# Ledger of designs, part 32: designed miniproteins, single chains, continued (2)

Each design is a single chain, and the fold is of that chain. pLDDT is the mean over its residues in the fold that is shown.

## One batch from the design tools (miniprotein)

Design m5084
Fold by ESMFold2-Fast:
Structure m5084 (fold): chain A 59 residues (1-59)
Amino acid sequence: SKDEIMRIVQEMMREMGNTTDQIIAVRQDTSLSPAEKQEKIDQILAEHKQRVAELRARL
């Protein structure tokens, strides 16, 4: 239904916001080396891709 589609869209928007916030937090963390930042960002992006794929499968 349209309501179910809108709910999934809201979940996708929230997922994008959460991913962006996590990447910003990692980039701003002065305790992390550039290599550690890249590793954490790569992990965040991998998890984001999986969650988006799961949400798209529900459409």
Scores: mean pLDDT 87

Design m5085
Fold by ESMFold2-Fast:
Structure m5085 (fold): chain A 100 residues (1-100)
Amino acid sequence: ALETLERNLEKVKAMFDHSPEEQRETAAEIADELGRVMQELQAQGKLTPEQRKLLISAIAGADLLVLGIDLGASREVRDKMLEKLIEILEELIEELKKQE
């Protein structure tokens, strides 16, 4: 789970210089991978309420970026969405490191 989240954080950081089409594809992939992480942690009984909230927020952030691109969101709006997703993923990674 932690390795998958760290890999996805690096993917989001790389997205600022990508085309809207590439951002859409990567955001959809991130949402799917984060959903898988949530299911895995829940099945193992390791998912805390705090981690669940952050995972849901990150998935929603990725899905909102996909929707924003489909609706023609400006580069400024997309960049703000990416920045917010980075913040959520960084917070989630720190929560997982606490071994709660």
Scores: mean pLDDT 84

Design m5086
Fold by ESMFold2-Fast:
Structure m5086 (fold): chain A 80 residues (1-80)
Amino acid sequence: SIEELLEELEKLLLKMGVPEDIVKVLKENIKKAIETLSKEEFKKLLEEEKKRIIDYLKSKGVPKEEIEKVEEIFDKIIEE
């Protein structure tokens, strides 16, 4: 389910040192998007949030293998 994917994403991002406030805002944005946006708009928003988070992780020197795990979870949420 999308709720399980969001919990997995949260745990992974927190483990990687992403601040709790950033993770909370990301989860709220995704939840709101599911309720308010069309499928096309939701996909676009998730792709933009994915890029933002990945760019942040790269800027913090997170290894490529760990970033790929984050990408996989975002892609699973987008396909849901």
Scores: mean pLDDT 82

Design m5087
Fold by ESMFold2-Fast:
Structure m5087 (fold): chain A 109 residues (1-109)
Amino acid sequence: MAAEEEALRAALEQLAELLGLSPEQQEELRRRLDVMLEGLRNPDDPEAQLRAAEALAEMYRIIVEAAEERLARGEALSEEEQEILEAARRILAGAEAGLARLRAEIAAL
């Protein structure tokens, strides 16, 4: 569990560095990661799961927006960065669909 959390934080820091996220965007990602990790610690809490799902979706929105901002400035993305952006867009779509399902399940409780 703790080792998995450290691995997730390390992966997030590496991804933020690779994509050239601002210090403000990196701090927002860290805050969202903390909310997501709290959900992982409380698997039987529907509200914690909802907050974790929302945090996950927002983390991928920040990643997508950061990459699109670089493109808007006329910066070229590497092949690896382009693959990350496309993967992030797919994950975001999946996370938003999962969030809609989770909200429906909580509303039924």
Scores: mean pLDDT 77

Design m5088
Fold by ESMFold2-Fast:
Structure m5088 (fold): chain A 77 residues (1-77)
Amino acid sequence: MQDEAAAEIIIEKAPELLELLEAGDYEALEALLERLATEEGLLAAQAVLKALRNLPREEVVEKLKKELKELIEAQKK
């Protein structure tokens, strides 16, 4: 299923995305999200990229960090 394939890619990239967010490397984060949106066709990555550009970045970053940490912990078992 397309949603399952997208979830697997996000899970695989979640540690890298979290490291970039915690480092404050938003340029590298945006580049990775653009790659996921364009090369992998991930609509979720495109939505996050749009939110980072249009909303207060601090709010988006905090929410995304929380969601990525929960996702990584869920996949550890």
Scores: mean pLDDT 72

Design m5089
Fold by ESMFold2-Fast:
Structure m5089 (fold): chain A 67 residues (1-67)
Amino acid sequence: LAELAERVAATRLSPRERRVLEAVQAHAGERVSYRELAEEAGLSPATVRRHLDAITRRLGVSRAELE
């Protein structure tokens, strides 16, 4: 949603969190595994999961809204 993009722009994310968010948004509307997101972000699947948890808390959105 456009509102989510505006909130992302206003939110201070770490470089790793930003990479994870970019990978998720590149696949918006697609079913993508954490493994595939990890390959795009250059991280492990466990690290992607942890960063997504942090991002959802910072943005005040659910994980489904990022997908």
Scores: mean pLDDT 69

Design m5090
Fold by ESMFold2-Fast:
Parts: structure tokens; sequence; C-alpha cells
Structure m5090 (fold): chain A 78 residues (1-78)
């Protein structure tokens, strides 16, 4: 699977998360799938972006909006 496909799948999973714990699990699994597909710098950047998306959900942001922001920022890094 290409990195962009993993990001898209991860964003969909975050968008469908009923709570912050589910969003964290989706983000962590997405980051683990990305690790072998991207450079170390891209990995660190996208991990930070994923953590920010989960934090937004924890603060009451709609998971769909957090997922869209994650997808756009992560694809920009690639």
Amino acid sequence: MKAKEVINEGAERIAQSPDADAARKAADETIEKLKPLVSEEEYKAIRGIANQAVRAVEQGVDPKLAAEAFKKAAEYVL
C-alpha cells in the first residue's frame, strides 16, 4: 500500500471514531503502517500531525473535521 493510501484509510478511521480513545487507536495504527513507507523526517512530521488531530477530538472537535485536517496536512508532508 502507498503512504497516501494509508493516510486516506487512517483519516476515514479517525472520522468514524466515536470518542478520543478510538481516534487515538486509529491514529497510532495509521502511524505504525506508515513507518516503513516514509522517511524518518516524514514519519516524525506525520506522527505530530496525527497527535494534533487526536488532541482536537479530545477537546471536542468533530472527528470528521479533525480527520480532514489530518489528511490535508499529512499529504502535504509527502
Scores: mean pLDDT 85

Design m5091
Fold by ESMFold2-Fast:
Structure m5091 (fold): chain A 76 residues (1-76)
Amino acid sequence: NNKKKEELANKYLDKAEKEADRLDFKNAYKYAIKALKVSPKLSEDMKKKLERIIEIISAFDPELAKKLEEELKKKE
């Protein structure tokens, strides 16, 4: 159950990272938020991927990056 949610969250993070690398920050944000919603708890690897995504977005869209940082901080 939790493993399937973690796998789904990692798939969304991979999509978010790919979209961020393509400079599609709207889709990067969308998939990052989906990952946060489906994941019961963030692993260290997931946090590192999210931090990388936030860093990429922040270079081009600091307001969107800040929204993602706020959503990450709300994650329990």
Scores: mean pLDDT 84

Design m5092
Fold by ESMFold2-Fast:
Structure m5092 (fold): chain A 75 residues (1-75)
Amino acid sequence: SAKVEEAKKEMLETVKKTMDEVDIPEDRKQRLLEQVGLQLDELKEQHSDEEFLEIAEEMKPLWVQMIKELAEHLR
């Protein structure tokens, strides 16, 4: 559980940093962080710690890519 909590925190920090780098509007940043947090909580409830860590590692680059694509559409 401690490892899962650390991975969740790291993921949220990565998402936040990526949004800051590509200038996502503040209202959208808050909604995205809330949605990512909820998705991570659901994954944590549905999977073992080991499965969660594997999924989170795979999803990290996908969320970064989605945020960058979103930023292009907002410009």
Scores: mean pLDDT 81

Design m5093
Fold by ESMFold2-Fast:
Structure m5093 (fold): chain A 83 residues (1-83)
Amino acid sequence: MKLLEEIRASEEAQKAKELMEPHRQKALEAIKAGDLDLAVEHIKEMVKAGSKVESLLATQYLTAEALRLIGDIIDAELERRKA
């Protein structure tokens, strides 16, 4: 039973990753293009998509990925100010 619960948790995390990936990719493309407003919109869609998977592991993955993208936006904004 415990092993099956662990497998299900891993499957839920994978489903969250699959739902989030198209929005994550669009956010990264927007950051690379310097369109930080568009990047924020894609991050919102990513969070919305990932939040459909009600799982602790999915939530941990969503949180980590959102924080990474926020860091990338901050770095991009700092570079933009130098230009």
Scores: mean pLDDT 75

Design m5094
Fold by ESMFold2-Fast:
Structure m5094 (fold): chain A 87 residues (1-87)
Amino acid sequence: GGSPERGKEVYEKYLKEHIGEDGSGTGKNGDKVIPLAGLREKLGLDGPEFAKYVLDMLENGEGKLPSLGDKLTGGELLDIVAYLQEL
C-alpha cells in the first residue's frame, strides 16, 4: 500500500505547483484546478473509488493538471493517493 508520509514528499515535489498546498486547488500561478482536500466527500466516493479517480487523473492529466504518468513510478502514485486520502 501507499505511504502518506512519502506521498506528501512526492506531492510537494510534483503536484504542489499545480494543485497548491494541502490539495487546495490553487496552483502557484493562480490557476484553479480541482481541489483534492475534501474531494472524496464531495464526490461521494469510497476509498477505492477515490484512489482510482486520483490515479487516473495523475496518469492522464485533467484540465490544467498535466499528465504525470511519465514522471511518477507506480509506488509514488500509490503514496500520493494515500496522502491525498488524508486531506
Scores: mean pLDDT 74

Design m5095
Fold by ESMFold2-Fast:
Structure m5095 (fold): chain A 86 residues (1-86)
Amino acid sequence: KLDPEIKEEINKKLEEARERVRAGDLEGAIEIVEELKEFIEELAKEGKLDPELAEKLIKGLESVIEALRRGDTAAALAGLEELKSL
């Protein structure tokens, strides 16, 4: 379903965000997740990512951002892990 090269890039960003959350750098984690969301939106526009999968990824990333803004690190980490299960 997902191009291996694209999957690798997404997973790298998810891992970077997870490391920031674990380090207590929630602002840095939000920045990485927002950057990843923009990347997914661009891939969807270019037809390089299935629209339904792109929508699920974007909604998941938005959920992670909202959890981080609340300081809910457990919910944020769970959301990042779910996104990696592609």
Scores: mean pLDDT 84

Design m5096
Fold by ESMFold2-Fast:
Structure m5096 (fold): chain A 76 residues (1-76)
Amino acid sequence: MLIEAEVTVTLKEGTSDEEKKEAGKKAEQAVKDAGGTDVKVEIKGRTITVTATAPDLETAKAAAEAAKKELEPIEE
């Protein structure tokens, strides 16, 4: 059974749209490097949501942690 991994991060107030897009791209790549597939990045206001599928729980955790790490510099 495939597992869905989801990470939602609230961004610092004043983060630019370009910084959001760049961080989202880095998070997407990090999730893919961790074994996540079908990666989706949604930017809505001050929130970035990264969703991916994983073959097991350990891969899902690795993908979620990878996404969080890339988003840490702009997280509130």
Scores: mean pLDDT 79

Design m5097
Fold by ESMFold2-Fast:
Structure m5097 (fold): chain A 69 residues (1-69)
Amino acid sequence: SSDVSHITDMFTTAKSDLDAERDRLTKEYDTLNSMSGPDARDEAERLSRRISHLDSMRSTADSLISSLS
């Protein structure tokens, strides 16, 4: 049905947005991880935790898309 297609598109878009944000944070993490100092290290740890959270959300989106297939 058109409703299932719309819901699938919504989750596909959400997954794409999560993947884009994860890529952005990973690049920031790599930059901070190349720096020295406590502030850079603390921020890198924060980004690492956020990346892990995005990975969890992405897995959930993948499961939802698969359920609609």
Scores: mean pLDDT 80

Design m5098
Fold by ESMFold2-Fast:
Structure m5098 (fold): chain A 78 residues (1-78)
Amino acid sequence: TGEKTVQDALRRAIAAGKDRAKAFLQEFRDGLKDVLKPSKETLKKMDELVQAALEAIDQGDVDTAAEKAGELWKVAES
């Protein structure tokens, strides 16, 4: 599924380094915004999930970061 693919991709990016993980997450979020043109409410939820994932990356919490990236996919797909 798309959710699992995003989670697995972020885990690999984190293994390559925090800067790579953050770049991946920002590019993914920007791509979703450009393609889907989500509502203002959906954009707010996406931004909150991105911030939570970035915080988890900084704390070394790989599982939480991957979970938040998966939630970002589900919110954007809705």
Scores: mean pLDDT 83

Design m5099
Fold by ESMFold2-Fast:
Structure m5099 (fold): chain A 64 residues (1-64)
Amino acid sequence: MKPVVPAIDPENLDPEQLAEAQRRAEAAVAAMNALVDEKGDDVPMADLGAAGVAGAEAARAALA
């Protein structure tokens, strides 16, 4: 356990911005998990990163 974590203060974001950030994070994780499910555990880290970014951007477009 790390005693000091520089965390994002949710009080510094309005509820809509926090919800958008959470949705983008969930979409990124879902996209990475979908790629692992499709191709198995040997998915390159670069492909996982690209899938995560694509998922986050798709979620942003859907919310806009």
Scores: mean pLDDT 67

Design m5100
Fold by ESMFold2-Fast:
Structure m5100 (fold): chain A 85 residues (1-85)
Amino acid sequence: SVDEKFDEYVALVLERTPPGRPLSEEERELLRLLFKQTIKLLKQGNYGGARLMFDQTLGTAIELRVDPRDLRRVAEEARREVEEE
């Protein structure tokens, strides 16, 4: 399912992101948009596009040295927003 696939992506991002700093509001908004786009592409069956967005999200999270707990919160916010659309 889309939810299971998104959970796999979030788990992989969290595993690859070492303990770090909390997100700023601007960084949180950016990561939320990247997660939302990943979910939308998965819902469309566009696995190639979803993988590209996932890779961008992972790269951004690593470069920003994000705390994994903040990243999980943002991923859940993104899922909620897409479900409400």
Scores: mean pLDDT 79

Design m5101
Fold by ESMFold2-Fast:
Structure m5101 (fold): chain A 70 residues (1-70)
Amino acid sequence: SKIEEFKKKVSELSDKEAIDLAREELGKLLKSLSPEEQKKVAEEFHEAVNNKDMEKVLKIVEKLYEKAEK
């Protein structure tokens, strides 16, 4: 599972490196969404990063992986 691979990689990284990886994965996953959904998800991700909410940052990426598998 791409979600499990992402979680494993994140567990070995610092918070900054985990955010950088999450941002890279977000960029790839956003390309499959509508422009409206891309804007909404990008705003939610930006707010989570600004709030230092690592759980929310990771959950946003995980949710996008789940949508991509449908």
Scores: mean pLDDT 80

Design m5102
Fold by ESMFold2-Fast:
Structure m5102 (fold): chain A 91 residues (1-91)
Amino acid sequence: MVEEMKKAIEEFLERASKLTPEAEKIGKEAAEKTQALIEELVKKEKEQGISEEEKQKMVSEAGQTLQDGFARMAEADGDALRAAQEAAELS
């Protein structure tokens, strides 16, 4: 589960790096927030112990954060594409 989330973050950042600078920034911020949630989960497992129910809730929160990041990234990328098309039409 945690390793799958880390892989999802890596894939997310790879996609972000192929987009506009604005979308890449949004992607990095979302990845940092998701990674912080995963680090908190790992810390709780090692130091305090964690129930399976609590672990599932934390993983769901991290997953939702990453999905929200994808949506914001796509929106920012779409805005840049629209601006490029307008510039091309004026050329």
Scores: mean pLDDT 72

Design m5103
Fold by ESMFold2-Fast:
Structure m5103 (fold): chain A 75 residues (1-75)
Amino acid sequence: MEEEYRKLAIEAAKELEKLGATDAAREVLEVLERMPPGMAASYGYFKLSEVLKEQGKIDEANRYKDKALDLGVEL
């Protein structure tokens, strides 16, 4: 379980880097070092939602927002 959330957080950070959001990717990795992996994964999805919304990718942003909320409510 912890390894799965850690992997999701790392994947979210990599996806942020692909979108050019290098500072946000760094923040996700810093959260992963200091907080539980599930919290880092939720934060990563939240940051992906913000960046995608700023780039006009509204459908993708909404999907990541929902994923972040699910992790924050169920974990």
Scores: mean pLDDT 80

Design m5104
Fold by ESMFold2-Fast:
Structure m5104 (fold): chain A 73 residues (1-73)
Amino acid sequence: SRGDAIAAAVVATLAVNGRNRASLLAALHDVGASPELAWALADAVQTGTLAALRAVPGVDDATAERILAALRA
């Protein structure tokens, strides 16, 4: 699904480049995220809260929790 591709892109980027905004935006662009979605999700990652991640369109609870777990690793 689109959410699975987005989650995988963010988690992989966090493992290699941490919260680097340029790397997150590039990875999200590569999986077909809109500029608005990519910037919103990159901002949510900088904030680092479950609520911020859940507020992003295309991010369900499972995706948000997966990204949050990667941020805490």
Scores: mean pLDDT 82

Design m5105
Fold by ESMFold2-Fast:
Structure m5105 (fold): chain A 85 residues (1-85)
Amino acid sequence: MEKAREALAELRRALEEGDEEAARKALEELGDAISELAENGDNETAREIVQEALQIAEEHSDRPVAQELKARSQGALDSLEAEGV
């Protein structure tokens, strides 16, 4: 939980500042945190984090990292919905 929220906040900050390196690092940390939440059975929280990440990606759709975030977030959301746990 905490790690996912921190990564999401850092990603948003990095995208707003145009810091591509920080944004990529935050994107990787966010992906890892979402995977851990899903593996622990916290699928509801994982979905909430993924949906928030998708909104951030849409708000910053002019950034290359935001396009990668959108693709990864959509993939994660599809996986969580398909799992049906």
Scores: mean pLDDT 77

Design m5106
Fold by ESMFold2-Fast:
Structure m5106 (fold): chain A 87 residues (1-87)
Amino acid sequence: MDPKELADRFIKQAEEAIELLEREADELLARDPSLQPLVDRIRQLIAQTRQAIAQAQAGKLLEASQQALQNISEAARLLAEMRALAA
């Protein structure tokens, strides 16, 4: 597979993942304002993932994909915690 095609695919998947995380976190916050600290942490992880996307665009795909995977995984864990607290 072409390295440029791999980078473009990674960027698209990462952008879709952070959009979903942001949307769900905002919906949960609207239902329960006490979740604000968890939403703030998710937003910080999303911002770090956007920085990783910029690094991938600059040619540092391997390091960027590892960083983004860690940040997305942690944000997903926090989102699951928020859903458990809201249940």
Scores: mean pLDDT 82

Design m5107
Fold by ESMFold2-Fast:
Structure m5107 (fold): chain A 72 residues (1-72)
Amino acid sequence: MQAEKTEFVKRAARLAIDTLVARGASEADIIRTVTAVVRTLSAEYGLSEADTQAVIDYAVAYAREAAAARAA
């Protein structure tokens, strides 16, 4: 089911973001890396362009919140 594939890609994105934040990566580097990961996995699992973009938007928002929390 497409929703299960989307959730898997979201979980992979969160794990990558949490790891990069813990290692002190910049917000720009986190966003660049996670966008590449999401695009690669979405292509592999056959997600639609709309679902791929929705996951990217989710991951970018999560990355910004996580980076801001670290900076505070």
Scores: mean pLDDT 82

Design m5108
Fold by ESMFold2-Fast:
Structure m5108 (fold): chain A 104 residues (1-104)
Amino acid sequence: MSPELVEALRELLEELKRIKTEIENATSFDQVLAAADRLISALTRVVLKALEEGNEELRQKFVDYIGEIARAINEATSVEELKKRLLSIVDKIIAFLEEQLAAA
């Protein structure tokens, strides 16, 4: 990975830790959706960076995560279900980022 892409992944990791706290503390559907919108925006920045760098594997991985988040939003029938699904996805992305950064 380029130094610029590694930096983008580090910035994403710190932003995801903040977004995770926002989701955990959310008490309404609107608050969870606001955190999810921030999450999708953060992941989209990495998709665009991976596209610019020609890193198709990383680009596809983050596109898949965005799709998983969109499905959670569309299918969840309660605030608690949406929070649980989004926290599971965020934890999976954090673990992936920690593996990528340890290998860099």
Scores: mean pLDDT 89

Design m5109
Fold by ESMFold2-Fast:
Structure m5109 (fold): chain A 100 residues (1-100)
Amino acid sequence: SSSEKLLEILIELLKEVLKVIREGLEKGLSNEEIRAKALEKLDEQLEKIEAEEKDEDNLSEIKSVVDWLKEEINDPSRTAEELLDLTELLIEKLEEKKKE
């Protein structure tokens, strides 16, 4: 269904962002550098999705989630570890919704 496809796209996008945050933490990068890499990955993933996705409602929802996540990443009070936890929690919640 369209809803299942939307959830799959969002889960894949979040997993790519999670990978960047995790790799940055493992390499001992600063919170600022990890944020910059996470934002770059979000932009790369959104560009790929916009090229492939034809459903305008799905695109609108994906853009809303991406914009919200960019605001969370740009919060200077939030550590890279907190961003990792947030991203993992979001993936878990979306995977739960997909099973319903």
Scores: mean pLDDT 86

Design m5110
Fold by ESMFold2-Fast:
Structure m5110 (fold): chain A 96 residues (1-96)
Amino acid sequence: EPLIERIEKLLKESAEKVIKAFEEGNYDEARKIFEDTAAKLFLILQLEGFDLTTINKVSEVLLETMEKVLQANSVEEARKILDEGIKKVIEIVKES
């Protein structure tokens, strides 16, 4: 499976879990899903030979996305934030 497709699949699957936790008002679970996703993504990037600068940029996007989702006033806003975060991560990985 191509690297980009594997990353997109991981991020989209995690986004669905975050939305479910958000709908349930379970912000602790939403944060945990972000942390678990970050750990898995960092492992993938390290094994594929990405440098720490790229990994740090991805980390910053994930942290910003998490903070914005936790402040979202609706499921629709949370989905938009997650979609924008996924797009930014994919752009960083493609440009590296």
Scores: mean pLDDT 87

Design m5111
Fold by ESMFold2-Fast:
Structure m5111 (fold): chain A 74 residues (1-74)
Amino acid sequence: SSELEKLKEEARKLVEEYLELAKKILLKQGVPEEEIQKMIERAKKQLDAFIDSLSKEQLEEFIEKLKKEIEKLK
């Protein structure tokens, strides 16, 4: 449904925001940018597959948890 597609898109946008914040932290810790980029690309592919496996209820819960994790990194 269009509702489910919107939730998946929201989840993907939040994952991208989370990974951008994680990149900033890893850069400050001295991890090389090339290594961070490879880690992020791998994580994004794995999380995209995970999101596609979730039901509507699981997506709503995942989105709520991910928003909380993003706030912790700010």
Scores: mean pLDDT 87

Design m5112
Fold by ESMFold2-Fast:
Structure m5112 (fold): chain A 76 residues (1-76)
Amino acid sequence: MISSIEDEEVKRKMLEEAQRAGEEAVHRLAGPDVRVTVLAIGDEIAIAADPSVPEAARREGARAAREAARKVLEEY
């Protein structure tokens, strides 16, 4: 839907919720000092974090971000 109709409002909300969820998940596992950026690369949600962040935290952050993005898309 986002890529097909270029709905900027939905895309913005999706990224905002993905950033919030991803950051929260990483902070829960790796601590609050970690900087996390959620990125939309095509239809994929990706996460960028410090190299010191454990793989488990990065994986959980990406999963949480993607789930939040999917939830927003379901509402629209």
Scores: mean pLDDT 74

Design m5113
Fold by ESMFold2-Fast:
Structure m5113 (fold): chain A 94 residues (1-94)
Amino acid sequence: AAEAEKIAAVEARLREEVRAMSDEEFEELIEALEEHRETNPGLTPEEREAVGLLIERLRRLKENKDYDGIADLLVAARRYGASGRYAELIAWLK
């Protein structure tokens, strides 16, 4: 219960931050994800594919001004990343 409540609070804050995000802050997020994909030697091939698909989908949602979709996607990516379920994340993004 207590841990689920903490996770929900973090996810709610992330959703609020995404809705308030400027175009410049969005590009900074994309640059951070690209840097993580390119420079983190600990990433598996599956993790690199997941980050690439995440970036592609985030850009499409931004073009459509779907900020709720961006928030939902980032929350989902955080959940899958924290649990190591990258194959499931990749399947969901395709």
Scores: mean pLDDT 74

Design m5114
Fold by ESMFold2-Fast:
Structure m5114 (fold): chain A 86 residues (1-86)
Amino acid sequence: ATDKDVPYYSAQLIEEAARLAREGKMDPRGVARALDRAAQGLLSAGDYEGARVAYEAAEQVRKAKSPQEAADIAEEAARKVREIIE
């Protein structure tokens, strides 16, 4: 993998966390950690807009009351990150 692949792997990380939360296999804390990790990956790749989206979504997920709410937030964040990097 090259540096150009990092934003795509970061988007995939958010998408996987959203899927696991949707299936009840990941709690909001787990989703927030995945979003923080994705934000760091995007920041390291120079994608500041994508990093900001992931960071904001992590803050929203920390306030989520259920895995389903966390999944909704992460799914929207993944869509926005994909639009930025594609």
Scores: mean pLDDT 85

Design m5115
Fold by ESMFold2-Fast:
Structure m5115 (fold): chain A 93 residues (1-93)
Amino acid sequence: VEVSEKMKELEELAEKVFEEMNEEEKELLRKLALGEASEEEAEKLLEWIREKLQKILGEDAVVDDSTVLSVLAILVGRILQEEAAKKKAEAAE
């Protein structure tokens, strides 16, 4: 599957952000992906992602809201794919 270089860069950033996340942050990400997170929890997760992106890209890097949202969308998509695959395996019985 050919993806634009920009999409590939966002996917690499999402992977680095996920590696920098602790268990609490990963649990909140899963909760958000499943539609179980509150608005306050969603805002807190966005703040954590922004902080990790700033750490990864450097202190002088401009972290756009669009970049934060794109990384979050990629992470949410990965969790939803894993959950969908698990449910599909159970439904195939």
Scores: mean pLDDT 77

Design m5116
Fold by ESMFold2-Fast:
Structure m5116 (fold): chain A 118 residues (1-118)
Amino acid sequence: AAGARLEAALVRAEEALRAAEDPRAREMGALAAGAVAAAGQAVSGALSPEEARRLVEEAVRGIERLAAAEEDPAAREAARRLAEAVRRAGEAAVAGDAAALAEAAEEVARAVEELAAA
């Protein structure tokens, strides 16, 4: 069930990413989707938790850098929520918590949808 929720959330994030016209929103969404996918691989044992943590930290730094350049308050707030959701995905991966990862992935999908709509 958690794996199916994670996959559904990643599909939603990818759909929102394809609809995004703003290159910055697209770059932030791609960083987030990549980090969540890496977290999923760590929970399934296909990637080390240490490597997933590193990829998540890199994605969060990238999102925060792009968010700092954003002039639209709504887009900046969506980017902040995205970075926080990606951090939670990393924490879930380190803990091996598939349910927490699925919840974080659903938050990532929502934040990417908000960012794409801004």
Scores: mean pLDDT 85

Design m5117
Fold by ESMFold2-Fast:
Structure m5117 (fold): chain A 66 residues (1-66)
Amino acid sequence: MTIEEAISLKEQGNEAKEAGDYEQAIKLYQQAFEIADQLGDEDLKKKIIDAFVEIGVEDIKRAVFS
């Protein structure tokens, strides 16, 4: 596991989010977070948490406007 793998997973999660696949985005962000946590990268962990928060906002939009 490398920091580059964690960044790649986060980027894949961002693409899944943009595609509207929030379940896949969450899984990818969770995998990236686990790697960042194992490597002790607090900055990357925070960025992934911010991405989870953004998904929460999009999920609310889907519930209201669906």
Scores: mean pLDDT 76

Design m5118
Fold by ESMFold2-Fast:
Structure m5118 (fold): chain A 68 residues (1-68)
Amino acid sequence: SLKDLVREALRAIYRKADKETIDEILSKLPPEVQEKLRKLREARENKADPRTITQLAVEILKLVDYLE
């Protein structure tokens, strides 16, 4: 399901998996979900503040609920 793929992508990002592994998981998701997950990855790599990371995660959850 879409939720399972998003969960897998989030796990890979939080575990700091290889870019190739993350990109492979993301390729199975709708483009709008891919874009938000890439922004979340960039925010984590740039050590953005926790509020920014939480906002991005909430946006992803809302988008997934909307698409399902």
Scores: mean pLDDT 82

